# Ledger of designs, part 81: designed miniproteins, single chains, continued (4)

Each design is a single chain, and the fold is of that chain. pLDDT is the mean over its residues in the fold that is shown.

## One batch from the design tools (miniprotein)

Design m14982
Fold by ESMFold2-Fast:
Structure m14982 (fold): chain A 96 residues (1-96)
Amino acid sequence: EAEEKAKRAEELLEKAEKLLEEAKELLRKAFKSDDLEERKKLLKEAEKLLEEARELLKEARKVMLPEQRPRLLELEEDLGVLELELAVLKVVLKKE
């Protein structure tokens, strides 16, 4: 029972971490891009990945063991930072 929950939480956390890493790279590329259309596309894709990661972390929280809480909190913090970066880049894009 606890072992099943731990394995499921671990799978969800691993998937969320991968999505956050992919979103971070897309945001980095968007920040460095001089092309308005490329920037819009990268920001839209990053937003989708962050939304998916948010749902995975929400599901992980429901099934995680106490031992897994520090990793969940770290990923939730990473998500928050990336969501803030996305919001800033969207504001910069609107000024162009």
Scores: mean pLDDT 85

Design m14983
Fold by ESMFold2-Fast:
Order: structure tokens, then sequence, then C-alpha cells
Structure m14983 (fold): chain A 61 residues (1-61)
């Protein structure tokens, strides 16, 4: 699932559990905008674009 892929990518990059849980929550229970942002955050992590990931994470926090 997208949530499992996000948890795997985030753990590989050493992200705090609090950030991982917030992103997963946004995928499963958030607004359509938050779900879109969470998917963009996963793509940023996979591409190594950490600046973009940080920007998106701030908007979900």
Amino acid sequence: SLAEELREAARAHGLPDEVIDRLVYAIEHGTPEEQRLAREALEALRSGDYDRFTEIARRLW
C-alpha cells in the first residue's frame, strides 16, 4: 500500500516516527489536498529531493 511504501522510504531516510505517523494519517484520513501532498512527499523522498520533502511536510504539520 502507499502507507507501507511511505513508512519504508521514511525509515530508510531516518525520519522521526512523529513525521511518519502524520504522513500516514494524511494518506488514510486526511483531506484530498493532504492525501495529494502526502503522495508528493513520498515521490520527493524516492527521488532524493529532501528540500521538497521538507516543504511538503511543513504544509501537512
Scores: mean pLDDT 77

Design m14984
Fold by ESMFold2-Fast:
Structure m14984 (fold): chain A 70 residues (1-70)
Amino acid sequence: MDPRDELLRLIGRILRLIGELLDIELEIEKLKKSDDPNKEEKIKELEKRKEELERELERLKEELRAIPDP
C-alpha cells in the first residue's frame, strides 16, 4: 500500500465531507431566512446530520495524522 496514495484518498474524503458540511450550513441558513412553517423541525434534522458528519470528519483527521509522511 502506497502511503502517498492513501493520504490523497483520505484528503479527498475529508474534502467531500467538508463540502457536505458546507451544503448543510447553507441549507440551515436558507431555512432560517425562509417562510417555511416547518423550518425549525428541518433545521433540527440538518443539525443532527451535521453532528454525524463532524464526527466522521474528526475520525478521518485522526486517521490522516496516523499516516506516515510521503
Scores: mean pLDDT 79

Design m14985
Fold by ESMFold2-Fast:
Structure m14985 (fold): chain A 80 residues (1-80)
Amino acid sequence: MSEAERLRREAEETLEAAREAYEKKDILGLIGSTLRLIGILIDLERMRATTDDPEAVAEAERVAREGLRFVQEALKTLVP
């Protein structure tokens, strides 16, 4: 896999973990998922300047941003 494809897979796995944390009302797990998704987005931003596959980077960024939206909404729901 390309590095961008690897980061997309990591973002997908992080989103799955975040969904499980939300079902368990695990606020610390959701915070952990938030930090990991931010890290993935930083790595993707760095790659964007040097990548020979901008479409793969854009797709990975889309998945990571979807995950970040999910964890943000989940945290807002669980924190009064």
Scores: mean pLDDT 83

Design m14986
Fold by ESMFold2-Fast:
Structure m14986 (fold): chain A 86 residues (1-86)
Amino acid sequence: MRVETATARVERTEDGGIVVVLNAKEFTVEHAREAADLAARLARPGDPVTVFVNAEKVSPEALAELRRRFAAAGATITDVVLPEKE
């Protein structure tokens, strides 16, 4: 199952996880809220969530919003991959 917008794509994997791909030049709290809302509708309690961020600018508040919304759905973000992650 997959749901996407102009700035976000959320997919449930065959192995029982959730993958979120965020694509924007500047990733804002509003974009994070939209992406998290989609992911939360697909996520189930206990699901591992992997987030891939493809953006030039990402606010700490945007990442915090993603974590809050997934936690509310009972899912856990296990990995967040940023464009310039070491």
Scores: mean pLDDT 70

Design m14987
Fold by ESMFold2-Fast:
Structure m14987 (fold): chain A 55 residues (1-55)
Amino acid sequence: ALSPAQLVHLLSQIFSLPIPEEDAEKVENLFRLYDFNLDKLKTLSPEDVAKLLKE
């Protein structure tokens, strides 16, 4: 499995968003919500991702 830091880096690269390491748990929860399916995650906009991480 990818580490939390690797998940933050991956999400940051996919959406071109600056994501702080302190949001790693929220990033992991987002990946879990989408079953770690990158194609499903890519249906989100960068704005949607930013809102989900600000929960």
Scores: mean pLDDT 79

Design m14988
Fold by ESMFold2-Fast:
Structure m14988 (fold): chain A 58 residues (1-58)
Amino acid sequence: MIEELEKFIEELRAKAEEYREKAKDPSLSELEKQIYEGMAALLEGMVAFLEKVLEKLK
């Protein structure tokens, strides 16, 4: 259902934001920062893709 997809997109956005915030932690190693930044970027890409799918369903 469209509503389920909208909820999933919001959950992914929240997760991406969490990873962006985690990446700002100065106690992290450079590798850990890169992992969190990469995960956030990946989730942001998924959100963009799913938003396009949602637009086609409307």
Scores: mean pLDDT 83

Design m14989
Fold by ESMFold2-Fast:
Structure m14989 (fold): chain A 68 residues (1-68)
Amino acid sequence: SAADAVRADIADQRAMDHRFLDNQYARELAKAKTPEEKAAVEKQYGEARAIVDDTHARVLASELAAVA
């Protein structure tokens, strides 16, 4: 169905964004030298993850409404 195609597409985009953030997190964490720098990287990763998840949830809701 159109709805299933939308769910699959958004899930794939979210997975790609998660992989990008995970790679960025690993790279930035490796550069962090102090506990404070590591905590800052972890906070930025958490905030970025929340934004990505919220954005994909809103896009999913909008796209599903369009094919209802």
Scores: mean pLDDT 88

Design m14990
Fold by ESMFold2-Fast:
Structure m14990 (fold): chain A 62 residues (1-62)
Amino acid sequence: ATMTGADGQTYTGTGQLGSNTMAAVGSDGRPAIVSATGPGTGKALVLPSGALLDATGDTNAP
């Protein structure tokens, strides 16, 4: 799955953690956790800063 965060970065899924949650990496190389909140919508928790961002895009499994 690939989602775009409110920061303008693209977050690409690297592994499934739960039914709506995946490990991801941002286009800038930062690790993130992405959670789907609806069709094409979600949240990205950017590590290590802990910033929680709105995200949109493909919420299907990677």
Scores: mean pLDDT 74

Design m14991
Fold by ESMFold2-Fast:
Structure m14991 (fold): chain A 66 residues (1-66)
Amino acid sequence: SNEELIEKARKLLEEGQKAFENGDYETAIKKYEEAIDLLRKADPNDLDAGVLELQAATNLVIAKKK
């Protein structure tokens, strides 16, 4: 379901954020990319999915600059 997909993406974002906080930018990038890929399959009118995708994309750009 859309809800299950969003929840899985949320867990990937949490894992990515923990990796980022530990300076493991390579793992953070991978987790953020996986989250974005899942969120791209969500309902385009789902605001929660949109907010999470923006968060993941922003964090991905920051991690790639490290």
Scores: mean pLDDT 85

Design m14993
Fold by ESMFold2-Fast:
Structure m14993 (fold): chain A 69 residues (1-69)
Amino acid sequence: GPPDEESTRLIGEAYEAAEKGDAEKAKEYVQKIAERGDSSGARAAASAAEGAGNKESYEKAKEIAKQTE
């Protein structure tokens, strides 16, 4: 289903961090989403980080999402 309220909040925070160029903070939020078992949310956050030029955060998010699946 759609992301729950908490996952949606974390995705938003990851996107905001990525837009500010804060790769470490973006990575932290993506990891928190993945830890909740929300692989789709983690992928969405990773895509946002990639769009903002944070390729490192994107690669980490992909690895975490793969482990969650």
Scores: mean pLDDT 68

Design m14994
Fold by ESMFold2-Fast:
Structure m14994 (fold): chain A 65 residues (1-65)
Amino acid sequence: MSLEEAKKKLEEGKKLFEEGKYEEAAKQFRESAEILDELNLTHEPLYAEALEGLGKALDKIKELK
């Protein structure tokens, strides 16, 4: 897995979140964070963005159920 793959998943997650597809967005944000963690890049701003996106998507899923 690569940093570019993590970035692509982060951007896809953001797009899905804007479209109201919160469960799909959560999956993309989670996968992005997992790639960054596997690469030991948890200190990078991208990791924080992926975790923020995941948290927001999960909050929306809870709110809409």
Scores: mean pLDDT 82

Design m14996
Fold by ESMFold2-Fast:
Formats: sequence, structure tokens, C-alpha cells
Structure m14996 (fold): chain A 77 residues (1-77)
Amino acid sequence: SAEKLKQAEEERELTLRILDLLRERGPLSAAEIAEALGVSQSTVRRTLAELEELGLVVRDPRTGRYSLHPAIAEKFA
């Protein structure tokens, strides 16, 4: 349906914005990403979990902060 396509497009747009933000600002918490992008922390956490599963982002267990996977970050250098 058009509604499902719109939701998928919005999720893709959010994904790209998160990746760009992490590329520009380095390690960020879900709360910092949510504030910077003007979206809820729950939405950001869901997207970050998906990106971590895909190997595009990594979470530091000591700080709880997310960054681009080193191989992905190198492509934007």
C-alpha cells in the first residue's frame, strides 16, 4: 500500500540522516541523535538496533555511544 511505502521511505530517510550525523559528529548516544534529528529516542533506538545488526554502526558497551563501523567511516573520509 502507499502507506507502507511511505513508512519505508521515512525509515530510509531516518537511517541516512543517522549515518550522516555519526559521520560528522562521531560517537553519539541515542538521546543525542534523537535531539539532533528531532525524533523520539524509541524511534532512534529501533533504527540503531537495525543498523548495528547490519554492521553499519557499532555500540561502545563502556559509553553506550554509537559510531559508524570503521570500514563505513573510511568511505566518507
Scores: mean pLDDT 80

Design m14997
Fold by ESMFold2-Fast:
Structure m14997 (fold): chain A 78 residues (1-78)
Amino acid sequence: SMEAFEEVERLLREALRAYARGDYAAASEHFRRAAQLLLEHPEVHDLLDEKYSSTPSPLSAEELAQRLLAVADELLAQ
C-alpha cells in the first residue's frame, strides 16, 4: 500500500528527528510503529529499498522490522 509506505517514511523521519533532539522515548515509539507496519505490509520494504537504496537490502521485511524493534529497545535502555 502506498499509504502504508508514506506512513513508514513519516515514522522513520520523525524517529530520526526525535533521536536528534534526545527524545529517545518518542524515537523508540516511532521505530516500533514503523516495524509493526512493515510486518503488516511487507511490500513497503521493497518500496523503501527502491527509493533509498542503490543496492537492494539483503534483509527481508521481517528482518528489517526485527532490527527496528531492537533499535527501539536499545534507545529506551539509554
Scores: mean pLDDT 79

Design m14998
Fold by ESMFold2-Fast:
Structure m14998 (fold): chain A 62 residues (1-62)
Amino acid sequence: SLEEELRELGKKYAEAKAAGDYETALRYTQEALRLLEELGMPDEAIEAARRELELLKEKIKE
């Protein structure tokens, strides 16, 4: 399910971030944002994901 996919992405994101792999964390955050929007999640959750995405981009200087 999309909800299970989002949960797995959350785990992968946490592992990547803990490892200092911000590029991988960025990719998982992008996919999670897409799923949150598809699931119709509350604006607060979507905004939180967007903020994390921008912070990761700044760290990577993509």
Scores: mean pLDDT 79

Design m14999
Fold by ESMFold2-Fast:
Structure m14999 (fold): chain A 57 residues (1-57)
Amino acid sequence: SHARAEEVARELGLRPEQAIGLVELVRQGFSREQAVELAAREGIPREKAERVLEEAL
């Protein structure tokens, strides 16, 4: 959920919209690996992106 994504983002020092965007990529059909790679190109550390998807999906 968006609320859970926002909570995890705050714990990891990310902006809430970054975590919400990650969840939405997976919901739109991107794999978790593809979503993490797209996030890395936007400057989000890979390990933090993986944690968001683990906790928020």
Scores: mean pLDDT 82

Design m15000
Fold by ESMFold2-Fast:
Structure m15000 (fold): chain A 75 residues (1-75)
Amino acid sequence: MRRAEALIEVGKALKAEGDKAYKEGDLQTAAEYYQKAVDAYTEAAKLSTGERKEEAERNKEEAQKKLEEVKEELK
């Protein structure tokens, strides 16, 4: 449980770094941080069950949506 919770917090921090890079216009750095956030939430979901797994999956989908938005801007 503690490891999955820590990975959710790491994912949130990585997403925040992605949001910061996006505001600064650094789309490539934003994409890298959003991808790392998706990876952290994916691992958290694999290590958790019930409500925590649902939280990790919801946060993953949000970070994934941000990643796709940044990838569209990079085209």
Scores: mean pLDDT 83

Design m15001
Fold by ESMFold2-Fast:
Structure m15001 (fold): chain A 64 residues (1-64)
Amino acid sequence: SPQQKERDEKITEIFMEMARLREAGASVEEIRRRAEQLIKEKKLSPEDVERVRTALRMLARILA
């Protein structure tokens, strides 16, 4: 559906920005801060917010 496509595009943009920051050598804290800013700017649903936060928790564990 158009709504599912819009939601997917918002999440993809956030994940791409997280990947870009990681490649640039940003800290987990910087990546988290930027992702939280994008969540607010894009007005993600609670379900999609949890998807992004789960990815952030996984990233923090991988980089520990």
Scores: mean pLDDT 85

Design m15002
Fold by ESMFold2-Fast:
Structure m15002 (fold): chain A 69 residues (1-69)
Amino acid sequence: MKLSEEELEEIRRALLELEKEIPSASKSKQVAMASAAGILGAEARNAGDEELAELGRRVMELAKEEIEK
Protein backbone atom coordinates (compact mmCIF):
# COMPACT_ATOMS: atom_id res chain seq x y z
CA MET A 1 0.00 0.00 0.00
CA LYS A 2 1.07 3.62 -0.56
CA LEU A 3 1.20 6.00 2.38
CA SER A 4 2.35 9.63 2.34
CA GLU A 5 5.00 11.00 4.71
CA GLU A 6 2.20 12.80 6.57
CA GLU A 7 0.26 9.53 6.97
CA LEU A 8 3.36 7.74 8.30
CA GLU A 9 3.93 10.58 10.79
CA GLU A 10 0.29 10.29 11.92
CA ILE A 11 0.72 6.52 12.41
CA ARG A 12 3.87 7.10 14.50
CA ARG A 13 2.11 9.71 16.64
CA ALA A 14 -0.94 7.49 17.12
CA LEU A 15 1.21 4.49 18.14
CA LEU A 16 3.18 6.57 20.65
CA GLU A 17 -0.07 7.91 22.15
CA LEU A 18 -1.45 4.35 22.42
CA GLU A 19 1.76 3.18 24.11
CA LYS A 20 1.43 6.00 26.67
CA GLU A 21 -2.30 5.43 27.36
CA ILE A 22 -2.52 1.62 27.39
CA PRO A 23 -1.22 0.99 30.96
CA SER A 24 -3.84 3.33 32.49
CA ALA A 25 -6.78 2.48 30.18
CA SER A 26 -9.75 0.26 31.06
CA LYS A 27 -9.58 -3.39 29.95
CA SER A 28 -12.23 -2.89 27.25
CA LYS A 29 -10.35 0.14 25.92
CA GLN A 30 -7.07 -1.83 25.99
CA VAL A 31 -8.69 -4.45 23.70
CA ALA A 32 -9.67 -1.71 21.23
CA MET A 33 -6.19 -0.16 21.50
CA ALA A 34 -4.49 -3.51 20.82
CA SER A 35 -6.54 -3.86 17.62
CA ALA A 36 -5.74 -0.28 16.59
CA ALA A 37 -2.00 -0.79 17.16
CA GLY A 38 -2.06 -4.00 15.13
CA ILE A 39 -3.86 -2.32 12.23
CA LEU A 40 -1.53 0.71 12.25
CA GLY A 41 1.54 -1.53 12.39
CA ALA A 42 0.27 -3.62 9.46
CA GLU A 43 -0.37 -0.47 7.41
CA ALA A 44 3.18 0.75 8.12
CA ARG A 45 4.65 -2.65 7.17
CA ASN A 46 2.68 -2.70 3.90
CA ALA A 47 4.07 0.79 3.18
CA GLY A 48 7.62 -0.54 3.76
CA ASP A 49 8.26 1.22 7.08
CA GLU A 50 9.66 -1.65 9.16
CA GLU A 51 10.47 0.65 12.12
CA LEU A 52 6.83 1.74 12.47
CA ALA A 53 5.65 -1.84 11.88
CA GLU A 54 7.84 -3.01 14.79
CA LEU A 55 6.54 -0.17 16.98
CA GLY A 56 2.96 -1.22 16.19
CA ARG A 57 3.72 -4.84 17.07
CA ARG A 58 5.32 -3.81 20.39
CA VAL A 59 2.40 -1.56 21.33
CA MET A 60 -0.07 -4.35 20.48
CA GLU A 61 1.91 -6.79 22.67
CA LEU A 62 1.96 -4.24 25.52
CA ALA A 63 -1.84 -3.95 25.33
CA LYS A 64 -2.26 -7.75 25.33
CA GLU A 65 0.00 -8.06 28.39
CA GLU A 66 -2.07 -5.44 30.25
CA ILE A 67 -5.31 -7.28 29.35
CA GLU A 68 -3.95 -10.67 30.53
CA LYS A 69 -3.44 -11.12 34.28
Scores: mean pLDDT 81

Design m15003
Fold by ESMFold2-Fast:
Order: C-alpha cells, then structure tokens, then sequence
Structure m15003 (fold): chain A 67 residues (1-67)
C-alpha cells in the first residue's frame, strides 16, 4: 500500500505544480483526472524528478488512460 500511496502523492504533486503554473502563467492546460489508485510498473520517482511538467503530465496520462 505504501507504493500505491507514494504514487498518488506524486501524481498529486504534478497536478498541484501544473495547476500552479497554469494559474501563474494563465495557460490552459489539461490535468489528468485522479486515477483509480492504480500503480503501473515502470513508473519511477527518478523519472518524475528529471522530466519537465509536460513529460510528467504524459506519464500521468498513461497510467490514467490504462484505467
């Protein structure tokens, strides 16, 4: 369950940061809906830390779309 919670917190972090950026710049960005607390293999924290918001959003979309 910890891995599941960690992933959810990461997803929330991306959305929070992305939403903050959208409000700050006034950009129209689409956030992926909250996932069904599902964890997909291959998703690592290292990737999230190294990639840009756009890439993070795409990663989030992947595990959201798998739902």
Amino acid sequence: SEKKKKLEEKAAGYQSGLEFKARLTGEDVKFPKKPKKKIFSGFSTGYALRHSPEELAEKAKKYVDEI
Scores: mean pLDDT 53

Design m15004
Fold by ESMFold2-Fast:
Structure m15004 (fold): chain A 61 residues (1-61)
Amino acid sequence: SLLDELREVLSKLSPEQRAEVEALERELLTQMMREGRLSPEDAERRLAELLAHARELLAKS
């Protein structure tokens, strides 16, 4: 699952990189709540975006 892949990537990131991903999650969730976009599909899209960002951070490490 996307969540399992995200957890795997996060385990390989530094504490600072993990904090960056957590900050992005808070921003995305806040935006989605303001827009009323809280469907399971929206949650999956959010997880995919977080995973993509985490993978980019890992690639630069």
Scores: mean pLDDT 80

Design m15005
Fold by ESMFold2-Fast:
Structure m15005 (fold): chain A 99 residues (1-99)
Amino acid sequence: MKEIEELIKELSKYDPELALELEQQLALIHMLDWLITHTEDVEDKKKLLETQIKIHEEMIELIKKNKESFDEEAQKIADKLIALNKKEIEELKKKLEEL
């Protein structure tokens, strides 16, 4: 999570509008993490985890859409952000399967 936050800040040097949109998505993820921690109901917890996965998928699609217009340096930052979001999705899917 901290690595995603740091890379979004780096990306803001190239595309401040995209960076702001990604920061808003990350804020929603932090809110969902808090809700998941305070949710006892398994079905509600599953829905929250599924929502968090969807937000990470939406972040990946936003980055991919804008990546084509980026220079080589910005593309490397974008690729790292995509990889980290994919890693978070895999970890969330494992948590979902263990419920």
Scores: mean pLDDT 87

Design m15006
Fold by ESMFold2-Fast:
Structure m15006 (fold): chain A 70 residues (1-70)
Amino acid sequence: SKEEILELLKEAREALEKGDVEKAIELLRKAQELASGELLKWIETAIEEAEKSVTMGLAAVHDIIKYLEE
């Protein structure tokens, strides 16, 4: 559900804030399994960004969370 995806994204954000990239990617992969359409593409991009940079991954996850909460 949207609520389950949002919770996983918030947990991934907390993991990235702590520098735990491995845990963040694990959580984003779980969110990816629940997502479809444009949201799935955004989560896939967030995974790629997190693998490259914690800062880029945080920005991507933050943007998805904001979109889902509005």
Scores: mean pLDDT 87

Design m15007
Fold by ESMFold2-Fast:
Structure m15007 (fold): chain A 59 residues (1-59)
Amino acid sequence: SIEEVYERVKELAERLRELGHESFADKVLEQAEKAYKEGNLTALRAIERDVEEVIERLK
């Protein structure tokens, strides 16, 4: 569901903060909240994937 994807994106953003990327985490949360409020599951999944790829590169 869109709620489950939104929760996962919030957890990924918290992980970005722990890695020292606070500004990026804030932007991710802002974009995710907008997508969630609009019911845009496609955009929310794209945000999830992009953030996961960034975290994988950061190790």
Scores: mean pLDDT 86

Design m15008
Fold by ESMFold2-Fast:
Structure m15008 (fold): chain A 78 residues (1-78)
Amino acid sequence: MEEIDKLLEQLDKHLESGNVEEARKLAEQILDLALKYLDEGNTDEAVAAFKRLSSLLLKHGEDELLEELIRRINEYFA
C-alpha cells in the first residue's frame, strides 16, 4: 500500500487547496491501483484503499466524485 499512501497524501493536499481537477485525477489513479490489488487477489489491500479513498472524499464534501468512483467499481463487477 506504499504507492496508495503517497497518492492519498497528494489527494488530501489538492482537496485542501481546492484543486478539484488534480484531485479527480489522483482519485482515479488510487481507484485503478485498488482494482489492480483486487485483480491480484489482494482483497484486504483493495478494501482498505477503497475505505481510505471514500473517507477522504467524504471529509472534503466530494460526494459526486465518490458516486462516480462507486459506479466504476460496480462496472468492474458487471
Scores: mean pLDDT 80

Design m15009
Fold by ESMFold2-Fast:
Structure m15009 (fold): chain A 104 residues (1-104)
Amino acid sequence: TEGAERAGEEGGRGARRATRAAIEGGSSGEKAAAAGISAIGAGTSAMVGARSGDAELARRQGLLGAESAEKSGLSAGGEGGRRAAEEARRGGLEAARAGEEGAE
């Protein structure tokens, strides 16, 4: 599997963890879904960068996605939002790393 695929997989893992954290922390299903979607978005950004063959671009896009995912997670509010933000950011950062490493 290529770095682009790995970036997408890490975003997906972050999405699952963020959604679960939001639900367990008492966030609504809608807010939990939003946190998950943001983490997937971070993975997608890293994948786009990786596919360009530009490691610097992959890293920059992944990092911006991670920041966006964290902000979206926090918007869920309360303990659920805080935990979702942590997991979404983690997933985005791992996606950025995978994308950077996989860029040709």
Scores: mean pLDDT 70

Design m15010
Fold by ESMFold2-Fast:
Order: sequence, then structure tokens, then C-alpha cells
Structure m15010 (fold): chain A 60 residues (1-60)
Amino acid sequence: LVEEARRALEEGNVEEAIRLYEKAGEQGDAEAQRELGRLLLDQGNEEKSREWFRKALELK
């Protein structure tokens, strides 16, 4: 999932990358949660970005 999302970004498919990172982030992948937060912030969705960054910062 995370590797597929990175590939989608390299191909310019930001929408597909967000979908793949969202799926991985929902499964608890901290890397996916961080990347999703960054992508959402770049798109101007600051509120959702902040929520995903908070999830990624959860340590145990």
C-alpha cells in the first residue's frame, strides 16, 4: 500500500496516492499517516492534515 502510494505520486496521480495512503493509515501505518497529512496540507485541507499528523504522533 505505502509503496503503491509512493508510485502513484511519482506518476502524478495525487488523488490515487491519497486513497492508498488513507487505506494504509486506517490500518495504523504511521508512515502513511504522515504522508497523507503532508498531501492534504499541500491541497489546503489543513484540518484533515492535522488529524492525520496527530494519529502518526501516537506513540504506544
Scores: mean pLDDT 77

Design m15011
Fold by ESMFold2-Fast:
Structure m15011 (fold): chain A 71 residues (1-71)
Amino acid sequence: ALEEIRRLLEEMVRAVREGDLERAEELAAEAEALFLQAKAAGASDEELQEMLRLAAEAQREIARILAERAA
């Protein structure tokens, strides 16, 4: 679960860098679905927190990329 979410978030950041925002949105939805599935399956608080940390890191990188394009 953690490894799958990490890969999806990495692909999402790459898609944003390439300007493929539709793909980035699709990958974000897949990552969210995996997080909800892991939570429903009883993943530990530590695992859920690590997933959220990875998502926050990806969001910060995306915000930086978009800000650079807007400048």
Scores: mean pLDDT 81

Design m15012
Fold by ESMFold2-Fast:
Structure m15012 (fold): chain A 70 residues (1-70)
Amino acid sequence: SAEKEKLEQEIKELEKKIEELKKKMKEALEALRKATTKEEILRAIGEVLRYMGEIFELELKKEKLEKELE
């Protein structure tokens, strides 16, 4: 059905966004590992926390859409 196709497309778009955010979070974690100043550490922690929150929200949205396909 058209509705199923739309849900599958939305899930794929969410998966792509989650993957991009996970890559950015990994970069922020590497920046944290390499941080030598207080300012660098605080910035990297802030970025990690921000990406974690965004990933969590998108994963919850994805789970809700996946349940609609079941």
Scores: mean pLDDT 87

Design m15013
Fold by ESMFold2-Fast:
Structure m15013 (fold): chain A 99 residues (1-99)
Amino acid sequence: SAEVEELKALVDKLLSKLQLSFAMKQPIKGEELIKMLEQIRELVLRILDPSDPAVKKFLELIDKWIEKAKKNGYILPTEEELLEFSSAAIEAMKVAEAS
């Protein structure tokens, strides 16, 4: 579906941005990241089952990252945070593709 392709494109864009931020040790401005995370969250809630364990995990991480960005005004991911978020995003995208 067009909405699944839109979700995948936004997730890929977010992961690329986070990977670049980590590699360059340059923080991402909180406002920009929150907007992107909120757009992804809205799409996930519209097209995926939030009771699915992979979807639930991804939504929980999105909410944690929004909270962190609001608290700090930026995000600079650690390697562990990036790996956890990327893994959850990949598993949620597999659910989207199976739908």
Scores: mean pLDDT 88

Design m15014
Fold by ESMFold2-Fast:
Order: sequence, then structure tokens, then C-alpha cells
Structure m15014 (fold): chain A 103 residues (1-103)
Amino acid sequence: GALAEAEALLAEAERALERAKAATTLEEAREAAIRAAEAALEIARLALEAAKTKEEVLRAIALILQAIGEIIEAELAKTIEEAVAAAERALRVAREALALLKK
């Protein structure tokens, strides 16, 4: 179901953050951060599909926009540290989206 899919995506986002932290090149760090943000976006999309109230819909949309913002930040990152920061923010979005889906 959607919850199991979202939990698998959260695990992917967590692995992506660890890959970003372990990256020795900017390109590797960006690719990992983009993957974390894409996973967060997919969880937020699942939360939107499961939303039953106007408040839940608006919160899911906000999380989708935050995830898109982190994809952009990851793509524009000029240092490994900036890419890691984007991945860390993406993981926070992923956790918030999963929490919303569990309601």
C-alpha cells in the first residue's frame, strides 16, 4: 500500500543522504541530494493522494513545493556541503510527508 511505498522511499532518502555525506566529488554529492529530494517529492505526492481534508491537501502541496525547491538547490549546489544541506532538508520533508500520510 501507499504507506509501505512511502516507508521504502524514506529509506532511499536516508541512504541518499549518507551517499551525499560520503561523496568525494561535487557531482556525486549533487546526484545523491537530487535522489533524496526526488524521494521526498514522491512521498509528498502519496500524501496528497491520501489527503481527506482541505488542511491535509494544503500541507501536502506545501511539502511538494519544498521538495521541488530542494531538487533545485541540489542541482545548483556549488559545494559538497551545499548538496549535503539540500539532502538533509529533503530528508526532513520526506519525514513530514510520511507523518502526514500516516494520519
Scores: mean pLDDT 92

Design m15015
Fold by ESMFold2-Fast:
Structure m15015 (fold): chain A 61 residues (1-61)
Amino acid sequence: MLDEIIKELAEELRKAGASEKQIEAAERTLRSMHEMLHLSPEQVREIADFILRHIREKKAA
């Protein structure tokens, strides 16, 4: 589940034009937060969606 969420985020970030460094940072952040804060898969998905929307909006603006 977590790995699938991270892969989906990475693919969508690439489509949004994020750099590979930004994608790697987002992946590390989500894995770290999941491990340290014991987030549910739903909470991880919500954070991933927030990151994606934020990057898309900044690129569109």
Scores: mean pLDDT 76

Design m15016
Fold by ESMFold2-Fast:
Structure m15016 (fold): chain A 64 residues (1-64)
Amino acid sequence: MTKEEAEKAIKDAENAVRVAQLLGLPDRAAEGQRLLTKAKEYLDNGDFEKAYEYAKEAIRAAGF
């Protein structure tokens, strides 16, 4: 897994959480944000595979 792939997935997850907020899905947005925070933590620690996995889970939790 590359850093660029993990960063792109995190950006996609940020967009998914924002859309969930705009659609009035607060539980989806909250769970997505929780997983997105974990993805960013793993990215900062250099664990690009886990960063990518958590970002993908954040997208799914947001309803995408």
Scores: mean pLDDT 86

Design m15017
Fold by ESMFold2-Fast:
Structure m15017 (fold): chain A 64 residues (1-64)
Amino acid sequence: MENVRKAKEYAEEAIKAAENGDFKTAVDLLFEARRLAKGDPEAEKYVDEALQKVIDLAQKRDAA
């Protein structure tokens, strides 16, 4: 129960870190979020969507 909220919080923090260009922190937060989300389809989907957003931000930075 609490793990689902924590996973979502870590996923949101990861997106914020990536928006600030701190991709190392973003990746670390996503690994923690994925670990907490394991076994909950709603939380896993949320973390997967956050991961895709972080990847998109990283690719835009490298392409610029």
Scores: mean pLDDT 80

Design m15018
Fold by ESMFold2-Fast:
Structure m15018 (fold): chain A 94 residues (1-94)
Amino acid sequence: MKEFLEELAEWFKRLAEKAIQALEAGSDPEVVAAFLLIGVAILKNEAERRLPDPEPVLATLDEYADKMVEAILAGNTEEARKVAEEGAKKLRDL
């Protein structure tokens, strides 16, 4: 279980980092937010397949996806970076 949570946290961090890079490169915040949510949906599906009790992981992914979307739509890359680090840490600590 710990190994999977570490893998999941790393994927969430990479997804968030790519979203931040796209936003910094001048991509439309709405488009970046949409693709972040697609990535999160894939991570949620993987958690449901691999965990006997996925609910805490799904709730954490939803919470930090919502915070990331807010930061992205505001164009706030600094906030997005903080939310990504916090979310990855929360996933690892589950």
Scores: mean pLDDT 86

Design m15019
Fold by ESMFold2-Fast:
Structure m15019 (fold): chain A 71 residues (1-71)
Amino acid sequence: DLLEKGKAAFEAGDYETALKYFEEAVKANPGTMEAAIAYAYMSKAYEKLGDFEKAKKWRDKALEIVEKLQE
């Protein structure tokens, strides 16, 4: 539910609200594929907001989770 709310806000261009929902989604299910998807969207949201350093940080977190789940 939180992940879907975040995606809806992101698609509506409300990147700040999207970040709020994605942060809650990560906290609810850390280390999961759902958390990786949330981090990937957080990266995209920060990129849309022009914060490329945070975009890279959250992209790297998403990739870290995906890599661990593939082992």
Scores: mean pLDDT 84

